Designed miniproteins, single chains. Designs and how they scored, part 73

Each design is a single chain, and the fold is of that chain. pLDDT is the mean over its residues in the fold that is shown.

## One batch from the design tools (miniprotein)

Design m2692
Fold by ESMFold2-Fast:
Structure m2692 (fold): chain A 71 residues (1-71)
Amino acid sequence: ALERFEELFRAAVEALAAGDLAAAREHLARARALAPEVAREIARLTGWSEEEALAAVEARLARWEAALDAA
């Protein structure tokens, strides 16, 4: 899930750089759907709680959602 999340995040960044805001939002929404699975993988790898890992993933997604809304 983490690898797929990073692929979707990168696709969103590339779409935004190309001016395709609709594609960027769709990729980001797909990445958001993976957030619980990604949080579990991060927690396993880092020793963080799943709650702490999820909060970090959600914060990263929220920052990019705000950037898209400002574009």
Scores: mean pLDDT 80

Design m2693
Fold by ESMFold2-Fast:
Structure m2693 (fold): chain A 87 residues (1-87)
Amino acid sequence: MSEEEFEAEVYRALGLIALAIGDYDTAIKMFEKALEIKPSAEVYTDLGEAYYKKGDYEKAKQYFEKALSLDPTNERAKKLLEEVEKK
């Protein structure tokens, strides 16, 4: 991996840990840092999930749509978009 790819993956990993423990604000900040380094459908999906867990359904929807614009086959983004649209 390049230095940039490694750095982005570290921020994503920190965001996933924060998400798992319910620290959604830290998860959002870490995922945003990962995206500044390297845009990724997976990280947009993670960011959307953090907003969804926080109850910000409008932002969650926007990030799931961004994830699908990068990778239309992303099953997790599609499933989470369907869930947020039910709210």
Scores: mean pLDDT 86

Design m2694
Fold by ESMFold2-Fast:
Structure m2694 (fold): chain A 60 residues (1-60)
Amino acid sequence: MYRVIITDENGNVVFDEEFESLEEAKKAAKEFLDTLPDGKYKVVILNENGEVVLEGVVER
């Protein structure tokens, strides 16, 4: 499983969900980001061991 955590510019967690695959996690993160207002967001995807497999900042 993969866990997606999205935080806003102030460090507030706005999204925190688990998915079966990395591709599902990436898709869900993108779809959720597309619903958010303009701003800077940090996206982190963790694997089953809590290791960061993807980290990025998205500016809208």
Scores: mean pLDDT 83

Design m2695
Fold by ESMFold2-Fast:
Structure m2695 (fold): chain A 71 residues (1-71)
Amino acid sequence: GKEELHKKLLEKIGEILRLIGEIFDLEREIKELEGKDEERVKELEEEIKKLEERIKELLKEMDEISKKLDE
């Protein structure tokens, strides 16, 4: 029934929380490197963008699951 959809939703929530944590760590590194290594800062900003895109994909997948759960 809907139990499989709930399980998938929880798994995606867990992945999003992990990615958010990684973004926070990268943002902290950027702040430490500001004015010291512009090339490294740029690389870290690109990594954050990739993580943000993955979160957007997971949110879309969660929206699809939520729509199925409401039916």
Scores: mean pLDDT 84

Design m2696
Fold by ESMFold2-Fast:
Structure m2696 (fold): chain A 76 residues (1-76)
Amino acid sequence: SIAGMMRTMALASADNGSGIGVKSLVDLGDFLDSQGYYNDAGRLYDAAARVAEASGDKELAEELRKKAEEAYKKYR
């Protein structure tokens, strides 16, 4: 499934712990949000926030957590 493929790609990007991983996860999240898949978009933003936090970028991690929360609110 597309959702399964996106989750596999998101996890692979997160495991790398790099700035490139954050960008890829955010781009995938933005795409899914634009298609109405708000819950999956929120999960991708959460994954991006964890990668940013692991890289020491606390400000970016906080911004991405807020973005995830906004996506989750749209799902309900």
Scores: mean pLDDT 73

Design m2697
Fold by ESMFold2-Fast:
Structure m2697 (fold): chain A 100 residues (1-100)
Amino acid sequence: SMREALVAEIEARLAAALARIRAATSRDEVVGVADQFLRWVVTLAQTRQHPAVEEIVALAREAARRIAELAASEDDVGRFKDAVAGLLRETAARIVELIR
């Protein structure tokens, strides 16, 4: 049940982040929301001393790097929002599988 509770917490925070990204009006807002979510996941994994903390940190850092690359190449706010939302869903799904 501790694993299920952690998965539910990550999924709830992802849903909140995706809703904020959908409502965002600028690329900077999208980056801020994504950074806050990824930092939260890293802090959670480190604070709970999770066995997969190194893998979770690596996935979050990779997502942050890919978001930075998207910010350099995608000028359209709508396409940027969709790309970042997709990347957060992909990253969160991989983290959830490491916890399960």
Scores: mean pLDDT 87

Design m2699
Fold by ESMFold2-Fast:
Structure m2699 (fold): chain A 80 residues (1-80)
Amino acid sequence: SEIEELEEKIKKLEEEIERAKKLIEEERKEYEEAKASGDGIKYAGEALRLIGAETEVLVGTRGLEKLKEKLEKLKKELLE
């Protein structure tokens, strides 16, 4: 079923986004610690990691919204 396949994709993407959000909190802490340390190389590295994690959440969230919209349309077509 296309609905079942979409529900599975949505669940997997939601789990990935949740993991990425948790990583952002951990990376943000490491970024602030690196900033406080005065180590410019460490600070730059942690800043890049934080940007990467935030980008992953942004892209994933947009993808999730599109999948949820498609699922809602399919459910409406089958329940009407």
Scores: mean pLDDT 80

Design m2700
Fold by ESMFold2-Fast:
Structure m2700 (fold): chain A 62 residues (1-62)
Amino acid sequence: MSPEEIERGLVEAGVSPETARGIAEALAAGDHARAGELVREALPTLTPEQAERVSELVSQAL
């Protein structure tokens, strides 16, 4: 999955464009710690369904 596809999927799941880009860039760089930090910051703002979609996308990118 490309960083651009991950970013788009995260935005569609309800993550802000800025945070989605940060997560996609961190995953592309192999910075799993930074990606996890940004995901953790975003999760409280999402519905359970959106949070599940974000977790699925991040797991596929790892």
Scores: mean pLDDT 81

Design m2701
Fold by ESMFold2-Fast:
Structure m2701 (fold): chain A 67 residues (1-67)
Amino acid sequence: SFVEELLEKIEKLIEKAEELLPIDKEEAKRIGKEALELLELFEKVAPPEYFPTLEELKKRAEEVLKE
């Protein structure tokens, strides 16, 4: 489904950002910001069943940006 594909794409972006944090903080934060922006857009149209997953992914992306 479109929802599953979008969530998978966003999760992979966050994983990439987390992996880059100790190597290139600037690039990691750039990717983390992109993931967060996608999550914020998707949150507006997502079925309620996905809210727990969206919240976890948002927290992970925000953690990248805090570094």
Scores: mean pLDDT 83

Design m2702
Fold by ESMFold2-Fast:
Structure m2702 (fold): chain A 65 residues (1-65)
Amino acid sequence: SAEELYERALELVEEAARLKEEGAPQEEVDKKLEEASRLGVRLVTEFEDVESAKAIGKEIKKVKE
């Protein structure tokens, strides 16, 4: 469901933030953020949920900054 994709994307962003804080390789952080971004694209293409996808994008940006 759209809700399950949204929750999974947020979990991936939280995992990326944790990996970054722990000093994990940038490649591992980027992989989690890329997976979250892909779920955001699926929210738009499969469920037309642009607002949830935008919210995921904002959370990804916070981890990158």
Scores: mean pLDDT 82

Design m2703
Fold by ESMFold2-Fast:
Structure m2703 (fold): chain A 63 residues (1-63)
Amino acid sequence: SAAAEEGRRAAEGARNGAKAAADTGHKEAAQLSEEYAKLAEENIDDPEKAREAMEKAGEAAGG
């Protein structure tokens, strides 16, 4: 469904943010971004929550 696809894209975005944070060597930012990436992945079936988690993952990564 379109909603499931949207949630999946948000989870992918959050995971990319977490990877970027890890690559910077900022441990606290990487840890926070990882937690939000996991939250987005847990809520793939809820695109609104997945998107909010993706945004927080990006912000934690230094966005």
Scores: mean pLDDT 80

Design m2704
Fold by ESMFold2-Fast:
Structure m2704 (fold): chain A 74 residues (1-74)
Amino acid sequence: EEQRQLERHRRIQEFLERAKKNNVTLSDEEIERLARELAGMDDEGQLELLEKLSETVSAETLQRIIGRAKAIAP
């Protein structure tokens, strides 16, 4: 579990670094929608969605989505 969580954290950090090249921002409504979608996914689905988003949205936007999803997660 610890090793899996460490790998997940490392991958998320890589996505955030990649997203620093992007300048696309999303509305608060779109961020909330994506955060709710992310919160309902399993670990693999979350990482796939975050990877896709890291190619298009800014690091700030990606961090907001992740933070909001964490607040929503059961």
Scores: mean pLDDT 81

Design m2705
Fold by ESMFold2-Fast:
Structure m2705 (fold): chain A 112 residues (1-112)
Amino acid sequence: LEDKSAQEQLEIGEAYLARGDYEKAIEAYEIALEKDPNNFQAWLYLGQAYLAQGDYKKAAEYFEKALELDPNNILALLNLGTAYKKLGDEEKAKEYFEKAFKIIEETRKKLE
């Protein structure tokens, strides 16, 4: 609801994530989501922070939340596939990777 406050927390979280300060990154993204629960980037980055920590189940849950807001986001689909692969769910990993690659191929064909 406060886009500026949410954006500031998102930027703080990105800085912590780049440093490997995953707990502080997570805190900043959670604050961003309290301000704007429809912030796609906050859900995506929260998933990436958990993926980096090795919490693949939470990473998958947060990437699924990001995809509820943007179902065709290539980065979110690839990250969700990676999380499922790390969880040992090769069938789900393949499904999300194939969805991402299909979008990439369709986009590439339109640019030709």
Scores: mean pLDDT 85

Design m2706
Fold by ESMFold2-Fast:
Structure m2706 (fold): chain A 86 residues (1-86)
Amino acid sequence: MSKEEFELEVEIALVEMQVALIKRMLDKISDPETKKKVEELIKKAQELVDEARRYMQEGNFEEARKKIEEAKKLVDEAIKLIDESM
């Protein structure tokens, strides 16, 4: 793998790990509205991760990077909502 490809694979793996952890925490969110917002954010983040993986397979690392950065922003928003709900 190129250094760029390796760095993107690491970034994707970290986002996937964060999405999985957030999904496990959904049952701890007592506010139904907050739970729904977090579910929507992680669903969109997963779609962006899947798009990033497709772009990587095509050799389009620039678009893969954009998709993973968008996914990171959604994960960050979900984490903030969870933190505010505790």
Scores: mean pLDDT 84

Design m2707
Fold by ESMFold2-Fast:
Structure m2707 (fold): chain A 72 residues (1-72)
Amino acid sequence: SEQRKKLQEINQDVVAVVEKAKTLDPKSAIELLNKTIEKIKKEAEKSSPKEQVRLESIILSLESRIAALKRE
């Protein structure tokens, strides 16, 4: 389904973004992760309740990484 393909693409993008963030300074990593969260939030607004739950889980994961970076 198109929804499943979209979720797979988002998951792959998130993995790539997380890997890239590990190679950046904390400020640049936070900026990259925040941009990714904003993109996912916009997609969640257009998604079904089932997809929103999945996307919310991804957002929380990224927000946790930002919180850890801000503590350093």
Scores: mean pLDDT 83

Design m2708
Fold by ESMFold2-Fast:
Structure m2708 (fold): chain A 75 residues (1-75)
Amino acid sequence: SAARERARHRFENARLALLQAVATAKKLEEQGDFKGAEAVREQARRSGEYMADVIATIDPEIAEELREFMEELLS
């Protein structure tokens, strides 16, 4: 399904963005910028949740996969 392919593409883009955000937050923590790191993680969580909601209108199973990935990565 073209819809499922679009949902998967959105999932992969969101996953990559979340991984990049976590890498950025870790670099900030290494530099002693704990407040900046927390802000990056919070923004990533909000953006990820928004994308999961968008994906849920197309494919709720793929949206749940993104939510589970986010919970593991940002916990």
Scores: mean pLDDT 89

Design m2709
Fold by ESMFold2-Fast:
Structure m2709 (fold): chain A 84 residues (1-84)
Amino acid sequence: MSPEERLAEYERRIAADPNDAEAWANLALELAKLGEYERAFEAAQKALALDPNSVKAAMALLHAAVGRVLSNQEEARARAQALL
């Protein structure tokens, strides 16, 4: 299944049951794999709010948080160059 097909599957599950913690955790992990770190972070937080014991949601949250930090470092470097 392609990443787009997996996202569509999890979005369908969430549409049917917005409290499906597993679907939110899987959505967060797939978004993180695609580099969509902001969306992944939001989805992972939702999954953890629904199921605080979800290891998958915690892993997705960590992956998204690290991705956000790395993206911010690249943006900060680009801005520093623009100011010089």
Scores: mean pLDDT 79

Design m2710
Fold by ESMFold2-Fast:
Structure m2710 (fold): chain A 57 residues (1-57)
Amino acid sequence: MEPKVLEAEILLALGLMAKSVGDLETARRQLEEALRLAEEAGDKELAERARKALEEL
């Protein structure tokens, strides 16, 4: 697995966790970075998941 894909998955998980505890600023930052890394890696599925999570904030 490409390192950027793994990092994006971890950031997506951390962003969702931050959202669940009401830390919306941390959630937004982590989800934005996850989206960026997913797009750089060409993982469209992961990028769509991150984008959807950002829209739900």
Scores: mean pLDDT 82

Design m2711
Fold by ESMFold2-Fast:
Structure m2711 (fold): chain A 70 residues (1-70)
Amino acid sequence: MPTPEEVLEELLERIRKRAKELGLSEEQIEELQETARRNFDQALKVVSPEQAKRAVERNIEGLLEKLKKE
């Protein structure tokens, strides 16, 4: 089964791919990944890695919608 760090790495890679597809700047991508990492670490203290991943994905999805250059 994937470790918490493997789950986080997969999440960060997915976020980067999505953000690049939406045309976000490198600075915005880095900020988004930093936010995801902090939120994942915080959630991991109280929930499983899979639950932490889902919580962070929901938060980042909202941020991605707002950061669209359209």
Scores: mean pLDDT 78

Design m2712
Fold by ESMFold2-Fast:
Structure m2712 (fold): chain A 64 residues (1-64)
Amino acid sequence: SAADKLATWALTNPAASVDEIVARAKALGATVEDVEEALAALRKANASEELLQKVEEAIRRLKE
């Protein structure tokens, strides 16, 4: 799914900016719900707090 692809991409690109995460989500056709599901998957994978915060900010930008 778009959520799984986004989560995997974020784990392999942990230095990605918020803008890059937003662009990737849009390129994947991810909904806000898909990005929230990706965030949950990243939390289960013990992703860094920095990466989790960037994904949370990406969700906020996508809701605008």
Scores: mean pLDDT 87

Design m2713
Fold by ESMFold2-Fast:
Parts: C-alpha cells; sequence; structure tokens
Structure m2713 (fold): chain A 59 residues (1-59)
C-alpha cells in the first residue's frame, strides 16, 4: 500500500541520516516494492534513485 511505502521511505531516510546504509538500502527496497504494488510508478522511480545514491555512498 502507499501508506506502507511512505513508512518504509521514512525509515530509509532516518537510517541514511544515521549513516546506517545497510538499513537504508533494505528500507528503500521495501518502499520501492510497495510503490510498485500500489501502481505509483513515479514514486517507485524516485525511491529507486535514492537507493542508487545510498549504494554509491556505501561503496
Amino acid sequence: SLEEAERYLEKAKQAEKEGNYDEAITNYMKAIQHYVDAGDDEKALEAAKKLREVMEKKA
């Protein structure tokens, strides 16, 4: 659902702020899945861009 996607997105942002990139990656992936399931392609794409950014920071 969109509500669950937003919840995971907020958890991902919080983890990223704390420097916990593994937790951020996991929560961004969950947010993307819930956005896709809800049919929100635009928000799924934005979450995927954030996931890519976090992966680059971890590398």
Scores: mean pLDDT 86

Design m2714
Fold by ESMFold2-Fast:
Structure m2714 (fold): chain A 116 residues (1-116)
Amino acid sequence: MRDVVTELGRIWGEALERIQTLLVELPREEFLREVERVAEETAERIVKLANEAGLSKEQVLELIDALANGDNEKLLELAENLTSTGKLTPEEQAEVKERVKEALFAYAEELLALSK
């Protein structure tokens, strides 16, 4: 399970790095459009990883919240307590994707506010 948290952290880190790069390279309107693409691609990667690892919706949402908050202590705690419970339903996958998109858009909007 530690490997799952490490891979999730990598996916999240790659998304944040892409958003930071896009902020420097693109005009505001193009930036927001490309962030939408990054968020959708990241959400799909996270759902795939969660299903391969057999994580529940609750576990995935807690991991996303910890990543979004930069809470490394919570990520380490979750890595020790993760269990394989089964695959996410289509409805649960949609909820996870929505949470990932929300978190990454919030990050992008915060970066835009700081760049004004």
Scores: mean pLDDT 83

Design m2715
Fold by ESMFold2-Fast:
Structure m2715 (fold): chain A 94 residues (1-94)
Amino acid sequence: MTRWGPASEADVADLLTGGLRAFAEAEGLPLVILQPRDRPIRVELQYDEATGAYRVTATLLGPDGEEVARVVADIKLEDGRITVELVEAERALP
């Protein structure tokens, strides 16, 4: 049974960067988003037609593919501007 607590600022930065890259690819944006650390990140996008936003779930994976940290954010493109709202950020506790 995994217990969850707050993610570190470093986890949030890495996971949001991964989420933004996936969002840019989904929207076909000509953006190059560099990830400062090479970490195993899985990203899932869910488009909400009612809000025009993508619910982004970015998950940091451990060596066995287990979930170590997770960030959930809402990302949308309006009037040529990207808006990011952090919904939750959590890390697996020992």
Scores: mean pLDDT 74

Design m2716
Fold by ESMFold2-Fast:
Structure m2716 (fold): chain A 60 residues (1-60)
Amino acid sequence: MTPEQVKAFSELVKLAEEAGLTDAQKAEVAREFGRWAREHPDATYEELVERLKELVEKYK
């Protein structure tokens, strides 16, 4: 993972807690985000965070 991806995964924990996601929902968001991040290795930190927010909202 890139440093930007590592930082984005740290942000995932905060966003998931704020949204009140269950462990199962957190696992789904993490899996889908990990797949998206691998498909977009040139994504900026801002793009990674935007995608995370979309996924958290989807599973909320």
Scores: mean pLDDT 77

Design m2717
Fold by ESMFold2-Fast:
Structure m2717 (fold): chain A 86 residues (1-86)
Amino acid sequence: SPSPLERVTARFMRAGVDYWAGKISPEEFRAILRELIRELRALGYSPEQILAHFESAMDIFRRLGFPEELTDEMLALARAEIAAVA
């Protein structure tokens, strides 16, 4: 059975794929990002731990062929949203 962190990671990976494919808007992607960060904070993860998980997810996206410019943008958004709830 997947852990809460594994479920959040799976949801994020799906959202990233859907965003790259143009299936969801930038606004929808940002809303999903905010929701997932709040869930991780509610589970007791620190801002530093959440950032490390998003950095790991960006490594996976790059290996899957996502453009570096897109993964840099996604990580910058994640950093900003983490800072907003710290």
Scores: mean pLDDT 84

Design m2718
Fold by ESMFold2-Fast:
Structure m2718 (fold): chain A 93 residues (1-93)
Amino acid sequence: AVEEAKRRAAEYAREMADLFEKAGLTDASQALRGIAEDIERATTKQEVTNLAVAASVIAVGAINQITDPELQEKIRELARGLIRASDEAAKAL
């Protein structure tokens, strides 16, 4: 369960990174890819929770630079998925 929840959280972060990269937001994309890798390596509840918060801050900061409303909503959905999966991983740790 822990590994599955961590993997899903990392996948949400990578999907957001891909969308930001396509939008030309390279710094946000690279930061989210780094967070995805860190989530996969996380061993404590606190580490997973801190990484989910960091990903959310990056997503909120970068989303305002995107003009496509459908893309903005997709990113918001992915961010919510990341938070839920991270919470599941933290509870299972």
Scores: mean pLDDT 84

Design m2719
Fold by ESMFold2-Fast:
Structure m2719 (fold): chain A 95 residues (1-95)
Amino acid sequence: SEDRVWLPVEATVVSAKADGTVELEGKIPLSEDLEPLPRADAVVFLETKDGIEIVRGEAEIAPDGTVRLTVKAPNAKAGELVGKKAIAFVEVRRR
């Protein structure tokens, strides 16, 4: 993955399920030198009551730079996450 770049994105938690599935939405500016992967890897720094949890998952990037992130956070409590902001890193390809 030598041509892969991690882009920072500020994302908002829009959904958190009892099974630990957490969905976040954000937006990134994609430069002309970067292209989205069909399904990108993502790392999310999720702030919980017990501190920062580093979770991994997947990102879907729309052509306008809108990002939907899906991660598993089994230690996070669903009712405490919705509406919170998190810093995420999303993998893209350098052209």
Scores: mean pLDDT 77

Design m2720
Fold by ESMFold2-Fast:
Order: C-alpha cells, then structure tokens, then sequence
Structure m2720 (fold): chain A 68 residues (1-68)
C-alpha cells in the first residue's frame, strides 16, 4: 500500500539521517511510529503532505552530508 511504501521510505531516510542529524532522525522515527499507530491509513491528501515533508527532509539530509 502507499502507506507501507511511505513508511519504508521514511525508515530508509531515518537510517541515512542517523549520525548525520539527530533531530531529523528523531522526527523521521517519530513519524514512522505515528503512522504505524494510526487505526486507519492516511487519506490521499495526508499522504501527499507526508511525501512533500519526506522530500524536504531528504533534501536537508543531502545538504548536510559531505560530498566529494
């Protein structure tokens, strides 16, 4: 499902953020926990909002990471 795919993407980014930025890591982990705890899957609009937020967090992690 889109929810499960989003959770997987969030967990992947959380692993990348670990050791890069503890605040981003904690926010991503917290978001995964909240999504898993929801009794019903998020609406399409909520999923779109979460995907935008995920893209923003990914950009922030990428900007912090060292590049060669």
Amino acid sequence: SERDELIEELERLAREAEGVDPDIHRQLVGTVEQLRALPEPPSDGELEGLRRWLREQRRRVEEIKERR
Scores: mean pLDDT 81

Design m2721
Fold by ESMFold2-Fast:
Parts: C-alpha cells; structure tokens; sequence
Structure m2721 (fold): chain A 56 residues (1-56)
C-alpha cells in the first residue's frame, strides 16, 4: 500500500500548507506554532481537530 500512502501524503501536504497558513495568521508566538506543528506531526489528522479547537 505504499502507492496509496503516497496519495494520502500528497493530500496531507496540501492540507498542511493550508493549515500552517491558518495557524500563522492566528498564532502570535513561536511557541504556539511549534506546539501545534509537533502535535500535527505526531498524532496526525485526529489531533488536528483538537488543535483547531485550541486556536478558537
């Protein structure tokens, strides 16, 4: 399923770029941005939903 994984990664890449832009516009400190980035990378899309709530 490596080919399927690559397609998913391609989708995630687009999502990540859009997500980073959104976070950058709303986050004020490097620490906040770094924490969000760490959570997104470690846990993936499941944690992304939780991060959205934090940015509210």
Amino acid sequence: DKEKKEKILEEVEKEVIERINYIYENAHTDEEIEEIRKKDIEIGPKKEEEVHKKLE
Scores: mean pLDDT 64

Design m2722
Fold by ESMFold2-Fast:
Structure m2722 (fold): chain A 92 residues (1-92)
Amino acid sequence: GSLATQGLIQAARAAKEDGGTPSASVSGDTVTLTIEGAGDKAIQGAQQAKQQAEQDGAKATLKVEGDTVTLTVEGLSPTSLTAVALDTIGLQ
């Protein structure tokens, strides 16, 4: 299972495609993906990423505040955390 990692990467890409600005932060085994200027594609991508993370046994929390989306995923491996952070930065 790499569903949590794949979901986060797909959500970040959807956000960029939608004209938003995705950023990721890592704290312990937790990744927080923040999307500023999120449109419908970014929100849908984040919802899909939450579902994929939950299917992979991780805990995922999604918050939508206006056009800002915050997806918090807990219980990821160090390898998965590094992959998500690097891919998200690479979208800039």
Scores: mean pLDDT 74

Design m2723
Fold by ESMFold2-Fast:
Structure m2723 (fold): chain A 60 residues (1-60)
Amino acid sequence: SSISEKLRERIENEEELSEEEKKEILEELKRMEEEGVSEESMALRIIGLIEDARLRARKR
């Protein structure tokens, strides 16, 4: 879906996230796509993971 592509692009373009963090979030996005969860639930989950990763990066 268009939202899945936008979320993937956002994850890949996040310069503050490590390669490992990006990979984990991309794997979660793929899992949610395979399980057929709603685009709204997918967006909320992935955005939350990105913000959590950013918060962790700032604490380092």
Scores: mean pLDDT 81

Design m2724
Fold by ESMFold2-Fast:
Structure m2724 (fold): chain A 58 residues (1-58)
Amino acid sequence: SLSAEEAAERAREAALEAGFSEEEAKRVGDGTRQLVTVGGLSGDLAAALGIADVESSK
């Protein structure tokens, strides 16, 4: 199980691996954290959605 911070970290790492800048990756991480803390999603689901958002971003 992932915490909000762990979910944010996973999404941030995925963004960096996809070639996003550090600033873009931090934005992705922040959005993923908000899916847990504000949206009430599980950390695992939030991480999956954050990573999917990175993959679909053009």
Scores: mean pLDDT 81

Design m2725
Fold by ESMFold2-Fast:
Structure m2725 (fold): chain A 95 residues (1-95)
Amino acid sequence: SPMMDVKLLFTLIANATEAYLMVKSKFSEEEKEKVLKTIREQFEALLKETTNPEVQELLQKILKIIEDLMKGKIELDKAIEELNKLMKEIIDLLK
């Protein structure tokens, strides 16, 4: 769906910006948790709207990384690297 693709693109851009700010240590721990929760909710909403199985798989991988980051199972810099790779795969799929 073109509307779904536009929503996904805006969500990817917004989340890349938030992740960059977190890496630069501009956020407090409380702000980081709030940002991660918001990002998670946005990707969960997109997952419910998409019927493309390739997009579903990539969104599920993104959600897993966010969940692992919130649980302290992955370091922030590593999580951002992996998220950027997955976001690039989604963008390339939508081209």
Scores: mean pLDDT 75

Design m2726
Fold by ESMFold2-Fast:
Structure m2726 (fold): chain A 68 residues (1-68)
Amino acid sequence: DAAAELAAAEAFLRSLPNVTVTRVGDDTIVAKFSGSVEEQIGLALRLIGDFPRLKVEVKGDTITLTAV
């Protein structure tokens, strides 16, 4: 379900060397990316594909994932 996908997404993002992950409440994680805009967009698209039950939002160097 969405909560299980959020936990899996958090674990995946924490495994990446260029990502800083912060849990915000029970339903949201915020990932700050240290790299190119193109690489960040690629990561966001992968997250949309791998975690379809999560809302994925990109602003600047930040990707926000919310369980819906």
Scores: mean pLDDT 81

Design m2727
Fold by ESMFold2-Fast:
Structure m2727 (fold): chain A 55 residues (1-55)
Amino acid sequence: MEESLQLGRELAEKARERLKKVFTDEEIDRLNSAPPEERKKKLTEAEKKIQEYES
């Protein structure tokens, strides 16, 4: 494995699990395909909602 690829995938998978609380799997895939700016914004919104659930 190259140094960052596997770690990146592992972190992305954990992020997907958390995002599934507020998004569908399809929406998460679309988010991953979105421009970095839009992805960042949606992730920030999702983080707020997830934080509410996790407390």
Scores: mean pLDDT 68

Design m2728
Fold by ESMFold2-Fast:
Structure m2728 (fold): chain A 90 residues (1-90)
Amino acid sequence: MKEEKLLNQAKQLLDTVLRLDDAAVENGIEPKVVVEAAKRASDKILELAKQLSPEGKQELIDLVEEAAKRSKNPEVQALLKKTIDELKKL
């Protein structure tokens, strides 16, 4: 349904951040690139959340929480945790 598309978009944004995080460890990608990607993903996720039902927002929170646990970069983890706090206020 409509919310599945928004949640899939959020999953794709989070997956991109996690892939960049993994690549930074392996290939010496500058940490700034990963942090900037995480910030952009966070901003977009908060925009998407405004279009979701309360149930959809909870699913989005669960997705961001999973991504935060999988991230290897402390700054990315902090940004995602801040995003969870902002989502809970909505």
Scores: mean pLDDT 80

